# Designed miniproteins, single chains, continued (4): the designs that were tried, part 63

Each design is a single chain, and the fold is of that chain. pLDDT is the mean over its residues in the fold that is shown.

## One batch from the design tools (miniprotein)

Design m14307
Fold by ESMFold2-Fast:
Formats: sequence, structure tokens, C-alpha cells
Structure m14307 (fold): chain A 94 residues (1-94)
Amino acid sequence: SQMSQIVQQAKQTADQIKTSVQNNDYQKASDYQVQFSDLARQFGSLLPQDDSQRFMGDVYSRIVSFNNSVQNNDIDSAISNIDSIIQIFDRALS
């Protein structure tokens, strides 16, 4: 399905973000985060309104936490927040 394809792309983009953060390449991580946010918006547009609002709220909260982790050079928390976003995608797909 289109939703499954977006989730697959989100997982690939998440891996690129995690690799970039682990390599201290925060510019590349930022570029991938823009793509990741676009994928989240595309996925959200395919959900019913109430599910879309919950999904986008959960994703946005984790992106904020990710950015705070990066600002604090907390690589483990940054990775954890990206993994949590992928879990949010997987739950919404189910």
C-alpha cells in the first residue's frame, strides 16, 4: 500500500539520520530530518482526521525531543527519539 511504502521510506531515512548523528554530521542529519518530516506529513494526509492529528502530534513531540537531544550532544537520546517515531509509524500502519 502507499502507507507501507511511506513507512519503508521513513525507516530508511531514520537510519540515515541515526548514522549522521553517530558520525557527528548534524548538517546531514538536519537534511534527512526535513525529508523525514515530509514523509510524516504525507503519511498523516492518508489517515482519518482524528488519527492524523494524534499521529502528527506524537511525531512532532518526538522531533522536538530529538532536536533537544542533538543540542545537548546526547546521541543515545537522539537515536531513541528517532526509533520512537518509527514505532509511531508502525502503530499507525497497524
Scores: mean pLDDT 88

Design m14308
Fold by ESMFold2-Fast:
Structure m14308 (fold): chain A 80 residues (1-80)
Amino acid sequence: ADAAALAAQIAAAGEEALVARAREAAEEGVKKVEEIKDKEKKLEYAEGLRERARRYRAAGADALARVLEEAAERIKEIAE
């Protein structure tokens, strides 16, 4: 299943290293979203992050999921 495959990938790469990279990518993504003028595209980006966070939680990667959830909330605030 996708969750099992994702869990194996996280274990191979190391969750701490993935969390650090995810935090950097999330900050960059939020800054890029601020440059998007279309509110719908901003909300679509936030929804994509929430979907990925749900997959990480299904794989047991709660720390990774939290990073994406926090980024999605910031983007929603920017879109409003």
Scores: mean pLDDT 78

Design m14309
Fold by ESMFold2-Fast:
Structure m14309 (fold): chain A 64 residues (1-64)
Amino acid sequence: MLEEIVDKARELVKDLPEIEQGVFDIAAAVVLVLNGTAEDLLRLAESIGPEVAKAVREAIEEVK
């Protein structure tokens, strides 16, 4: 479920700076509101930064 991937990725980005966490939360909210996919979330995370992208990839693998 996309919501489970978002929740797991949010846990994994908790040690990143507050601004980076905030940008991730906004991006995740946009993907959820627009009924996007896990792939859409991953592409957006890649635009934020490599550590956020890694967190999303790990979340996808764990939730699958």
Scores: mean pLDDT 81

Design m14310
Fold by ESMFold2-Fast:
Structure m14310 (fold): chain A 65 residues (1-65)
Amino acid sequence: MVDEKEVLIGLAEIYEALARQAEKMGDFEGAAKLYRKSAELYRQAGDVEKANEAETKADELEKKA
């Protein structure tokens, strides 16, 4: 039923965590790509708010890269 959404959200959270780690290490290009992947997964799961947050973060990091 909603297990697919929960799996997508879980994957999005993993990519978001990896993105935060990359950002802390100064890998802004890598972090932006990981946030983009997270946003895509959140959007597929129907979590528009989290998708928009991740996209905004990716946009900010792309400008720093």
Scores: mean pLDDT 82

Design m14311
Fold by ESMFold2-Fast:
Structure m14311 (fold): chain A 56 residues (1-56)
Amino acid sequence: MTPEDLRREIERLGEEVDELTRQAAASSPEEARRLTAERDGLVRRILELEEELRRL
């Protein structure tokens, strides 16, 4: 995977995080918890990709 591929994937995941954050803010408490868990998973993935990018 190239540094460009990693940056593009990080950007895409960031957009998903923003969308989930927006949805959670407009959702019921039950749905907000589920969406927050999904968002946290994506944030963890972004951090993993950023660390990989730093190693290149």
Scores: mean pLDDT 84

Design m14312
Fold by ESMFold2-Fast:
Structure m14312 (fold): chain A 69 residues (1-69)
Amino acid sequence: MTAEELIKKAREAYEAGDYEKAKELAEEALRIAGPDDVDALTVLAQALGGLGDVDEAERVARRARDLAS
């Protein structure tokens, strides 16, 4: 499975309300694409927010924003 496929599945899991699954898939995408993949960081931040990990979600979202320029 490619990082792009994992990101798509992570977004699907997030929209289904499965935030834990969305987090797992986004983290797998980061392992394949590297730690600076903006799309994977974006869905990871969304999943962390859904889980109530607001401080971590904000840190990850800020990183994604800064990398996107």
Scores: mean pLDDT 86

Design m14313
Fold by ESMFold2-Fast:
Structure m14313 (fold): chain A 65 residues (1-65)
Amino acid sequence: LSKEEEEKIREELEKELTEVIEESYKKNKSPEELIKELLEVIDKYLKKYPNSEYIKFYKERLLDL
């Protein structure tokens, strides 16, 4: 992936993850439900961009929480 493609992927992923977090808090979802939804979004992006090191790194960080 080019640097420009990685940056665009990062921005798109962060935007979608932020929307999921905000919606989760608005609906009073549990931390476990939020983490599950975040992982589903990350896995969706990882399938679309399997060579993105940023997505892989982010998934590992989220699983460590």
Scores: mean pLDDT 78

Design m14314
Fold by ESMFold2-Fast:
Structure m14314 (fold): chain A 73 residues (1-73)
Amino acid sequence: ASAAGQAAADAVRAAADAAPAEKREQAYLHGGFSSAEALVDAVEAGIRAADAAGASPRALQGMVDAARRELHA
């Protein structure tokens, strides 16, 4: 596993957690995710990018788990 890939995956999660609810709502309203399909596509792209950067399987699983929580919220 690549330490750089792990750090990239962790940074993506931290950025998502740190985003204010207001900013997330604004993104949805003006061109953010309009459907579950758009959210899934964005998550798949992020996972592919992290995998290409050498993220560990555990880091990739964490991204999947985060996406599942978002879809069930």
Scores: mean pLDDT 57

Design m14315
Fold by ESMFold2-Fast:
Structure m14315 (fold): chain A 92 residues (1-92)
Amino acid sequence: SMEVEELAKRLKEELESQGFEVEVEVDGNTVYITIKSSDVTRLTGLALQLIGLSLDGYDIEVKIEGDTLYVTIRAESEEELKAMLETLIETF
């Protein structure tokens, strides 16, 4: 969806504005985000915010390897995915 792609781009731009290196890929109702930072403390803080959203019922998977944070966002519908992406943009 063009609207999902635009929200993914806005999320990428928001994270980049905070000093992260960001790649985003949309595959159906799943979004993959790769976030890099030499500031491991900031990367860990971001991971904890995402884990918090996962505990609130969002299907968000988070993995840290070295200086890289891998995020997988899964939704059952395009409307749910758009709502999740908007929530993430507002959280950051």
Scores: mean pLDDT 85

Design m14316
Fold by ESMFold2-Fast:
Structure m14316 (fold): chain A 58 residues (1-58)
Amino acid sequence: MIEEAKKLMEEARKKLKEGNYVEASKLAGEAIELAPDNEEIRKEAEELSKEIDKVAEK
């Protein structure tokens, strides 16, 4: 399941690059839910969420 969570994080990053912040945020949240005990996934998702928060609704 960790590999699936990593795939979701990669998709979230792609959506962020596309400017699709809603989908990026959803995918990052799903990655955390899929691997809540994985510190790397949690940290990456938190960083991505912070980036979305900074860029979204400028």
Scores: mean pLDDT 76

Design m14317
Fold by ESMFold2-Fast:
Structure m14317 (fold): chain A 55 residues (1-55)
Amino acid sequence: KIKEEIEKAIEAAKAGDTNSAAKHALEAGASKKDAWKAANTKDPEEARKIIEEAA
């Protein structure tokens, strides 16, 4: 469940859908600030790390 939300957040970020990426990061357990940091990160691995550390 959490892993699915992390993957959806990363895929949305790769597609440039920042709002969707932030929503999925929040569902994965990230704080609002960390969700937006991850959503605006161009590196998918860096974005994943932000979400995983926040969850």
Scores: mean pLDDT 76

Design m14318
Fold by ESMFold2-Fast:
Structure m14318 (fold): chain A 65 residues (1-65)
Amino acid sequence: MEKLIEELGEALLNKDYETAEKLEKELTEKIRKLEEEGKLELAKEYSEKLTEIVKEAAEKLKKER
């Protein structure tokens, strides 16, 4: 999970949107499975980390323009 979140951030910064879309979809599916298994705390943690990395990458790209 953590490695996938890091790879998503890197793909977004490199403007590799195809890879970023695949990683975001995979992370979303894994989070959904955690919710289905009743692991709500872990699902929330990874969902928040996913949201943070996407926002951080967007802010970073704004600064580099």
Scores: mean pLDDT 78

Design m14319
Fold by ESMFold2-Fast:
Formats: sequence, structure tokens, C-alpha cells
Structure m14319 (fold): chain A 100 residues (1-100)
Amino acid sequence: MSMGQLRDRFIDLGRRARSLGDTDTYSLSMRSAQYIDNFTQAVRDGDIQTVREVRTVLRGIGGRLRRRGRDPSRSPEQRRIVRESARVVGEAVRRGDRMI
């Protein structure tokens, strides 16, 4: 999957989370999509500091999504979307690591 495809998947997952009333997952997914754009631009510009900062932020978002995926107050469908979003963050970080 390309970085652009991962970005589009975050947008889709965020919109699905919002439709279920999960505004936290929506926010985290939309921020992840923005950070993929920032990462791609930083790689193009040779801005290694921004690349490192974006990776750190994405890892933090991944951790928050994994914790929310275990939240028993969430519906099963909300937890499924959160877990899928966490997986996509992990893929974005791993792919980013291969680009630098």
C-alpha cells in the first residue's frame, strides 16, 4: 500500500468513526492523514528532523488507538474501527521507516 493509499484509508476510517459518534478516533485518524502528508513533504524536502518528529507523533497516536480499542465502553463496531486505525498507523510508521 502506498503512503497516499494509507492517507486515504485514515480519512475513510475517521469518517466511519464519526458516523458512529466516536469523535476521538475521528480526530486521531484525520490527524494521522495530515501527518502522512507532512511526512511525504518532509522526505521530499530532505527535512530529517520533521521526518523524525512525525514518526514520534504517529507512534503516539498508534498507542492511543490501541488503548481505545480495548475500551469496553465502546461498541464492538467502534472498537473494530479503532483497531483498524491503529493497524494502519503501524503500517504508515513501518513504511516511513523504509523511506529514510
Scores: mean pLDDT 81

Design m14320
Fold by ESMFold2-Fast:
Structure m14320 (fold): chain A 103 residues (1-103)
Amino acid sequence: SIEDILKELREARKEFIERLREVLKDDPETAEEAVRRVEELFKKAEEAIKNKDVEALEEVILELAGFLAELIAAHPAKAEALSEVAGRLLGRLLAILEKLKAL
């Protein structure tokens, strides 16, 4: 159901933000800027799911992937940890996308 998909999205968001803040704990300004951008993208993802808009959700996932790639490139010392956190989130979002397509 849409409600179950939204619950999964909100759980993925919470876990990702907690992990992102931990990886970037030595740079709180960068962490909070990244969290703000990610929160904006999660809000767009939630709206896409509520509207059953598969194309809008795909676009948000691509935009998030691009942002995360830039964040990783900008922080080479943390690239491995950021890549793990990013990969986990993107995997969860792709699973959410497939569930939305099946509705």
Scores: mean pLDDT 90

Design m14321
Fold by ESMFold2-Fast:
Structure m14321 (fold): chain A 55 residues (1-55)
Amino acid sequence: DEESEKIIELIKNEKYEEALELALKVMKKTASENTNEEELKELVELRIKEAKELL
């Protein structure tokens, strides 16, 4: 959860690019066989965009 908390903190601090990079790094380590890397990147980008709109 430390990585997840850091990602959320980056989003709240408007560091969306760093949040995207960290989220992708965490997801790649955990689920490379279950999810395509390009799909993971698109999902994270969409989530950050949604969070940015909410802010």
Scores: mean pLDDT 68

Design m14322
Fold by ESMFold2-Fast:
Structure m14322 (fold): chain A 107 residues (1-107)
Amino acid sequence: NPAEELERARRRLADNQRLSADSIARDWGVPELRDLLLEFADRIEAGDLEGAREVLERMARLMRERVEALDLTPEQRENRLFAIDTMLEGNLRALDLLAELEERARA
């Protein structure tokens, strides 16, 4: 059932963001990331995929600003930027999957 599959996918993605919010904010030293991850989860559950994408872009910006503020070696900087890109790509692919499931649920 496409509608049930969509509901489960939204809930799973949203729950994963909520479960990781505190650890991500702590690991990056950016408390605002916690609230953004919770907002991202809320947007996903509401079916607001454009709003979710905007929140992801805000998160990536804050994370990049944090990297620039830290006194890092070139290798440490490259690793942190790679982690940001990996997270962004993964979440964008998940949003694309949700959009596909929404189209199937409407049929």
Scores: mean pLDDT 88

Design m14323
Fold by ESMFold2-Fast:
Formats: structure tokens, C-alpha cells, sequence
Structure m14323 (fold): chain A 76 residues (1-76)
């Protein structure tokens, strides 16, 4: 199933780019990459939501980060 394999690799690529951007302090870019990964995995992907929460927290959007962490915990 080439399409499913391609989407998985694309989502994994976005998570790697997001993590790199997060490490470099490029929080807005990290958020964009994690949002793209979430689009591919699905709106309720706990891993992508957890990374979004970390990026928002690092950016200082603490309330949004707390909501996303709570959502990720509920999803697994």
C-alpha cells in the first residue's frame, strides 16, 4: 500500500523537522511541522498533539499547551 507508506514517511519527516526546529528555538516553525504531521496522522494523534503542546509551551503559550497536553493524555 504505497500511499499509506508514503504518508507515514511524510508524517515522520515532519516530526523530525519539527523536533529539529524546536531544538533550535524556532517554535513557530516547529508548530507548523507538527501541525502537518497531525494532518497526516489524524486530528487525534496523541504523539503529534504532545509535540504541539511542547512547542506552544516553549513559545510561552502556556494555556494552549496545557489544553493540548490534557488532550494527548486522554488519547493515550
Amino acid sequence: MAEEERKKKEAESYLKKGRTALKQGNYDEAIKYFEKAREIYGENDALAISYLAVAYDAKGETEKATELFAKADRLG
Scores: mean pLDDT 81

Design m14324
Fold by ESMFold2-Fast:
Structure m14324 (fold): chain A 79 residues (1-79)
Amino acid sequence: LSPEQQAALREALGILVEAAKEVVELTKDEELIEELAKELEKAAEEVKAALEAGADPAEVIEKARKAAEEAIKRAREAA
């Protein structure tokens, strides 16, 4: 990865990690927590693969942000 891609990967992973922390604080539905953790983990794999394939760093960060927002929204709706 280029320095720019490496920076984008760190930022995207940070967004997903913070979302995972918020999910656990927002809901106590253990099944939903496990499902959302799996979805965020899949998003992390997809952003890494996209950067390795030469994707635009900004697009990858946006993808992580959307995944994070969706997970937090679902956790809030379950609370």
Scores: mean pLDDT 82

Design m14325
Fold by ESMFold2-Fast:
Structure m14325 (fold): chain A 60 residues (1-60)
Amino acid sequence: SELRERILRTLIEEYGLSEEEARHVIDVAEGLRRALGLPESMLEPLALMFAETEVLVRSR
């Protein structure tokens, strides 16, 4: 979807994730969104939250 492509670009360009890492983050965020019954509009904020966590963990 267009939303997924936009999130993918943000994760790669602004967060420095690889394409594989960015796709994994989106898949985890989508899984959580579905499990909690959240609307599609919550996919981007969830994906950004996971990306921030990944960057923080790497920065140790």
Scores: mean pLDDT 83

Design m14326
Fold by ESMFold2-Fast:
Structure m14326 (fold): chain A 88 residues (1-88)
Amino acid sequence: YDQAISLLTQARDFALQGVSQLGQARDYAYQARNLLSQVGGSDSAISRVGDVYDFLDRGVRGGGTLTNDQMQQVADDLDTVRDLVSSE
């Protein structure tokens, strides 16, 4: 759990830096999702971080142009997942 919280925090911090860190935010969200699945995190936390990863991955692949406002929303979503994981 502590490692998953750390990965979620890093993904959030990269998302807060905007579209220039899009790839790093994606990679840390991916690692957090995989770790949560391995440690038996809640289905809601796994689903939410999975949705964030899918959104960021499509941005990286050029499927849509992401804005800094959308990256702020990603950071807010990652904070929500971190709070869910921290609640036990």
Scores: mean pLDDT 79

Design m14327
Fold by ESMFold2-Fast:
Structure m14327 (fold): chain A 92 residues (1-92)
Amino acid sequence: SSETTGAIIDAIDTALAEGGTVSVKIEGDTLTVTVEGAGEKSRKAFEEAVETAKKQGLKAELKIEGDKVTLTVEGLSATSMTAVALHAIGLQ
């Protein structure tokens, strides 16, 4: 799951670098990352994050609606989900 957490953080960093906005929601064991203004590089990074999650045995789905990208991952630890959320709001 460390690989999955890192891949999600990398995808978030890519989205922010492309001028997108990122929001993160945690509900139970489900992490949802939503990007508005996603470019080509961030879309590829999120596709890589979903494949990494699936290789680690996690349930992951990616939804692309124009420039809006939504990643949903189930089965990450609370610590991993919190790390992603804090990173997205500009904290470590």
Scores: mean pLDDT 85

Design m14328
Fold by ESMFold2-Fast:
Structure m14328 (fold): chain A 78 residues (1-78)
Amino acid sequence: EAERLAAEAERAAAAGDEEEALRLAERAALLYAEETGDAELGEIARLEAKALRARLAGDEEAAAEYEAKAKALVAEAL
């Protein structure tokens, strides 16, 4: 379910519905942490949601920072 909400958030962002995209991304992050029980995967999802929020707000520097942190955690998990 969390992956479905994340995909919907990306579609909403592509459609220009930034508020809906943010709601869906934040909900996806919370559900992903709950569904997996994996704190690290939950943190990755939260960082991705923060990156999306920053990107929608026009804060490209903050978005890049959160995205880099998420990628670093993914590399550690693999």
Scores: mean pLDDT 72

Design m14329
Fold by ESMFold2-Fast:
Structure m14329 (fold): chain A 66 residues (1-66)
Amino acid sequence: SLERKAAVYATAGALLDVGARLENSPEGYKLAAENYRKAADYAEQSGDHETAERLRKKAEEVEKKA
């Protein structure tokens, strides 16, 4: 399901964000942002516009840390 795909990519983004913070990794932050954007795309497709917007904002915040 689209909701399941959104959840999987959001989880991957969160884990990468944590890893990037622990390792001081600009590359990790970029990968986290990519996963959050992918999650947002699936949330948007499922009609969950609020979750999509939240995930896009999170991706932007994480990308700025890179």
Scores: mean pLDDT 87

Design m14330
Fold by ESMFold2-Fast:
Structure m14330 (fold): chain A 72 residues (1-72)
Amino acid sequence: SELREKLLKLIGEILRLIGDIIDLELELERLKEEGTLTEEEEKEIKEKIEELEKKIEELRKEADELDEEIKK
């Protein structure tokens, strides 16, 4: 089914974006532990995480709509 294929692709993209957030969180923790985290670096990393979280939210909405269409 085309709708199921689209849903699986959306889920795959969401999981990849979650991985990207984890990588950024790990970088933030590493910089904190090393005592090298600047205010600018913290801001940039947090802004990137926020943008990725917003993208995940949009994709989750699309996935929910597709899942409802499939279950009808």
Scores: mean pLDDT 86

Design m14331
Fold by ESMFold2-Fast:
Structure m14331 (fold): chain A 63 residues (1-63)
Amino acid sequence: SMSELEELKKRIEELEEKIKELEKELKEAKAAGDEKKALELEIEIGVIQIEIGVLKLIIKKLE
């Protein structure tokens, strides 16, 4: 349904905003030399990118 597509698109937008925030934190962690935090943030960003990719594939199948 159209409502389901709108919810999925909204979820992608929320995840993309979260990536932007995490990328800012990653730059700060790297500048501070916090290698552990930088690695944790890179992993979190990677996981969210996979989720976005899956959601985009689902949207294409529903359209």
Scores: mean pLDDT 89

Design m14332
Fold by ESMFold2-Fast:
Formats: sequence, C-alpha cells, structure tokens
Structure m14332 (fold): chain A 72 residues (1-72)
Amino acid sequence: SDLQKGEQYKKLGEEYKKKGDNKKAAEQYSLAGVYYLQAGDFEKAKEALDKALELDPNNPMAIAVRKELETL
C-alpha cells in the first residue's frame, strides 16, 4: 500500500540521516511524503516533507510536494 511505501522510505531516510548523508536522507523523506500524501495521510506527509527540507532546503521534490500540500 502507499502507506507502507511511505513508512519504508521514512525508515530509509532515518538510516541515511544516521549515516550523516543529509542529501540522500532528504530524497528518501521526500518519497515518504509523496506516498503518505497519496495514502491521504496529510499529517505524516507534512512531517516527512518538513524533515526533508530541514535536511536539504533545495530538494526539488520536497519543495514542490510541500507547496502542493499547503493547498489541501
């Protein structure tokens, strides 16, 4: 399910963050946000995207999807 995919990408983001790879962590959190949004879990989507932008403010996916989420 999209919710399970979101959880998987969130865990990958946590792993990359633990390793200090903030750019890859942000990429994984951005994907988690996309899948949480598709699942209708707007709170988890926002949390994942905000975390992605904290780690990489220039991540194009996180910027675009977070902006879209604000219109919902």
Scores: mean pLDDT 86

Design m14333
Fold by ESMFold2-Fast:
Structure m14333 (fold): chain A 67 residues (1-67)
Amino acid sequence: VDELILYVLNLVEEGKLTEEQAEKIGELIEKVIRGELSVEEFKKKLLELGVPEEDVEKIGKLLEEIL
């Protein structure tokens, strides 16, 4: 969980994501952990938020490691 959160925060620090996008990603991670959202749906929502495909794939893999 911490490594996934740090990855998202690093994208904000690099200017690739806004704080608002990072907060929404955090909400989506919580939904996946609760079983309310699939990893596939999660990746789709990240793309809709404007997250680059390469970062979506990395975030998705990190999320799968903690499930």
Scores: mean pLDDT 81

Design m14334
Fold by ESMFold2-Fast:
Structure m14334 (fold): chain A 65 residues (1-65)
Amino acid sequence: SEIEKLEKELNDLQKRLEELRKQMGEAVAKGDTEELDKLRAEISELQKQITEVQLKINELKEAAA
């Protein structure tokens, strides 16, 4: 179903977010400020995508009710 497809997409995005957070921890340990800034920007964009997918799932669930 469309909802199942979006839930899989959401799960994949959340896994990527955790990978980026791990990379941030590594960058902090190295003192790599430029890498930290890049990772923060990527995390921000990924969080935006997660929110969009969550909203779409909610809209489809509301339409089915």
Scores: mean pLDDT 85

Design m14335
Fold by ESMFold2-Fast:
Structure m14335 (fold): chain A 77 residues (1-77)
Amino acid sequence: MREDFEVEKIEVEGDTATVTLKTKYDSLTDEQEAEAVELAKEAVAEHLGVDVSRVTVTKVEIDEKKKTVTVTFEVKR
């Protein structure tokens, strides 16, 4: 399951990565937020060719009006 989240954008600046996800949900439960964060973390790891353990979540921003989740990560390469 993760069909309700689409990776729209991945931006990398130094050791910081930001992923913007589009969602079908009008509002997010804690479980849905966790699924979005996990998907974003996996997407960053794949994009950079690093292990998921090297990707640490620093910030999560939810915009319910735009139906987007923006997750910011610190990456150890």
Scores: mean pLDDT 78

Design m14337
Fold by ESMFold2-Fast:
Structure m14337 (fold): chain A 70 residues (1-70)
Amino acid sequence: APPVTEEGILAALGDMYVGIGDLLYSRGDLDGAIESYERAARLYEEAGDLEAAEEAREKVEELREEKEEK
């Protein structure tokens, strides 16, 4: 089993917020989804998982663009 590290806990929290963001997006809650993915990106960056942080930020950018459509 991998050791429980602060980085590991932060990454796990990031995964949780990605799941929350996906759920909120599926419900049409763009504001909640954006907030959740932004939280995930910050948690992944703190964990040192820059790839996961970038993926979460890309999702935030996509949803912000969708929100600007009227």
Scores: mean pLDDT 81

Design m14338
Fold by ESMFold2-Fast:
Structure m14338 (fold): chain A 81 residues (1-81)
Amino acid sequence: SIFAPLSPAEHAQVRAAVAEMRAETDELLKKLEEQGIDVSEERALVDRAVAILNDPQATRLEAGVALVSLATINVILKNKV
């Protein structure tokens, strides 16, 4: 069920992928800050998405929405750098 939490194995895979994407996103945010762009709103969105993806009680739906959101932010930031 999409309303059930991720299994421990699924959660471990998600956490690994999120750690890599977080690191890339943080580097993109840093580059934009170095250009004088205010990224405080984007940082808040990333932090919320990562918090959900690191929560072992997050449902499959919540994790899926958070992952898509993080991936979308990452693509948008790449296009701004």
Scores: mean pLDDT 84

Design m14339
Fold by ESMFold2-Fast:
Structure m14339 (fold): chain A 76 residues (1-76)
Amino acid sequence: PEFSEKYFELEEKARKAAKEKLSKEEQEKLEELKKLLEEEREKALKTIKDEELKKKLEEYEERSILLGRLLLVEER
């Protein structure tokens, strides 16, 4: 859940960065944040032993990612 929300926020920030033409420093910070989110996701998945719970989390993450991409397309 935490991971999904952070990833969605990251996609929103990416959309705003494209629209606002953020500075190089801001773009680099956004890229660094993406790496941190990937590490957090990996850690969260390791703590999940229940296959059903893991599958549900993966579906939730997939939907969050797709929604973020859709927002990027529509905001253009």
Scores: mean pLDDT 60

Design m14340
Fold by ESMFold2-Fast:
Structure m14340 (fold): chain A 65 residues (1-65)
Amino acid sequence: AAAARAAALAAARAGDAAASTGAWEFYKNMEQGDVEGARKAAEEGARASPTEAGRAAALNAMKAG
């Protein structure tokens, strides 16, 4: 959870709305125990974002499974 929150804040500071949204949705879904929803949110954020922050969010989602 802490790593996903840190990724969301880093993406927001970089001005990457898609990566920030994906990472926040990942964090929220993980807190609710929805690992599949978290993974999908991170993957969508990564697809919409070409940034390293977006790709990091997707990797964090995959590691959660």
Scores: mean pLDDT 65

Design m14341
Fold by ESMFold2-Fast:
Structure m14341 (fold): chain A 67 residues (1-67)
Amino acid sequence: MDINSEEFQREITGSLYTMAGAIAELAGDYGKAAEYYRKAAEALESVDPEEAEELRRLAEEYERKAE
């Protein structure tokens, strides 16, 4: 992988936000989980659109739970 590429940077950013979302979910912080999963989806949209769609769905679900 080219570590200076925009694609690689988005992939790493998406992975970090996905992990942060999972940690927030385990902590019961659904609002933070939704926020992190949304950011992960935005980062991954151009590099992994299927994963981005799944993360958007998770963000919407946790946003609903936070209400």
Scores: mean pLDDT 80

Design m14342
Fold by ESMFold2-Fast:
Structure m14342 (fold): chain A 68 residues (1-68)
Amino acid sequence: MSLEEEILELAREVVKLVNEGKITQEEFDEISTLLQRAIDAYQQGRLDEARSLLEEARKKIEEVKKKA
């Protein structure tokens, strides 16, 4: 999976959690900030930083799913 595909996958998971009412505003803001930072890093060619930020966002999404 490309970084672009991974960003889109994680964004879709966040939208699903919002639609299902399974995410708080604070959790949404935290994950959205991580995804935005990953997008910025990707656009700047900082691929390792983008990968690290996406991994952090993925872990936060999984934590939200566990608590829902």
Scores: mean pLDDT 82

Design m14343
Fold by ESMFold2-Fast:
Structure m14343 (fold): chain A 85 residues (1-85)
Amino acid sequence: MEMIRRIYEKVEELFPDEPGLVMNIKLMVLYAAKTFSPDIREKFLARVLEIVDRALENNLSLLEFLKEFEKVYREAKAEEAARKA
């Protein structure tokens, strides 16, 4: 819960003029939090928080952030799928 709240607040700060994009990112994070196994979920949330912080520090562009977020989400989803197979 605390990690998700921090991610939400930071994503809002990164994209203040993009409410649709913010909502989509929040929904993906919520989906992961509700459906992923605890270990995969924790790794995913920690990695998302890391890349959000890097973007806020201008150590990552907004486009690079979106690419890294998609990559991290896909990797976590693939790990979850492999565990269930």
Scores: mean pLDDT 83

Design m14344
Fold by ESMFold2-Fast:
Structure m14344 (fold): chain A 56 residues (1-56)
Amino acid sequence: SSAERKRREQIEKEIEYALKLMELGVLRIEAGIGPEDPLPEGTSLEDIEKQIEELK
């Protein structure tokens, strides 16, 4: 049904969002950036943050 499909899409979005958050966290550690530090401009971290915002 349409409702079941929408629920599945929502779950898939939530999983993708969580995976992107984890990826950003790993890359922050690799770059030596703390959780409260601003993201450097023109890097893959900035691109991932934008992708996370789009997944809301």
Scores: mean pLDDT 77

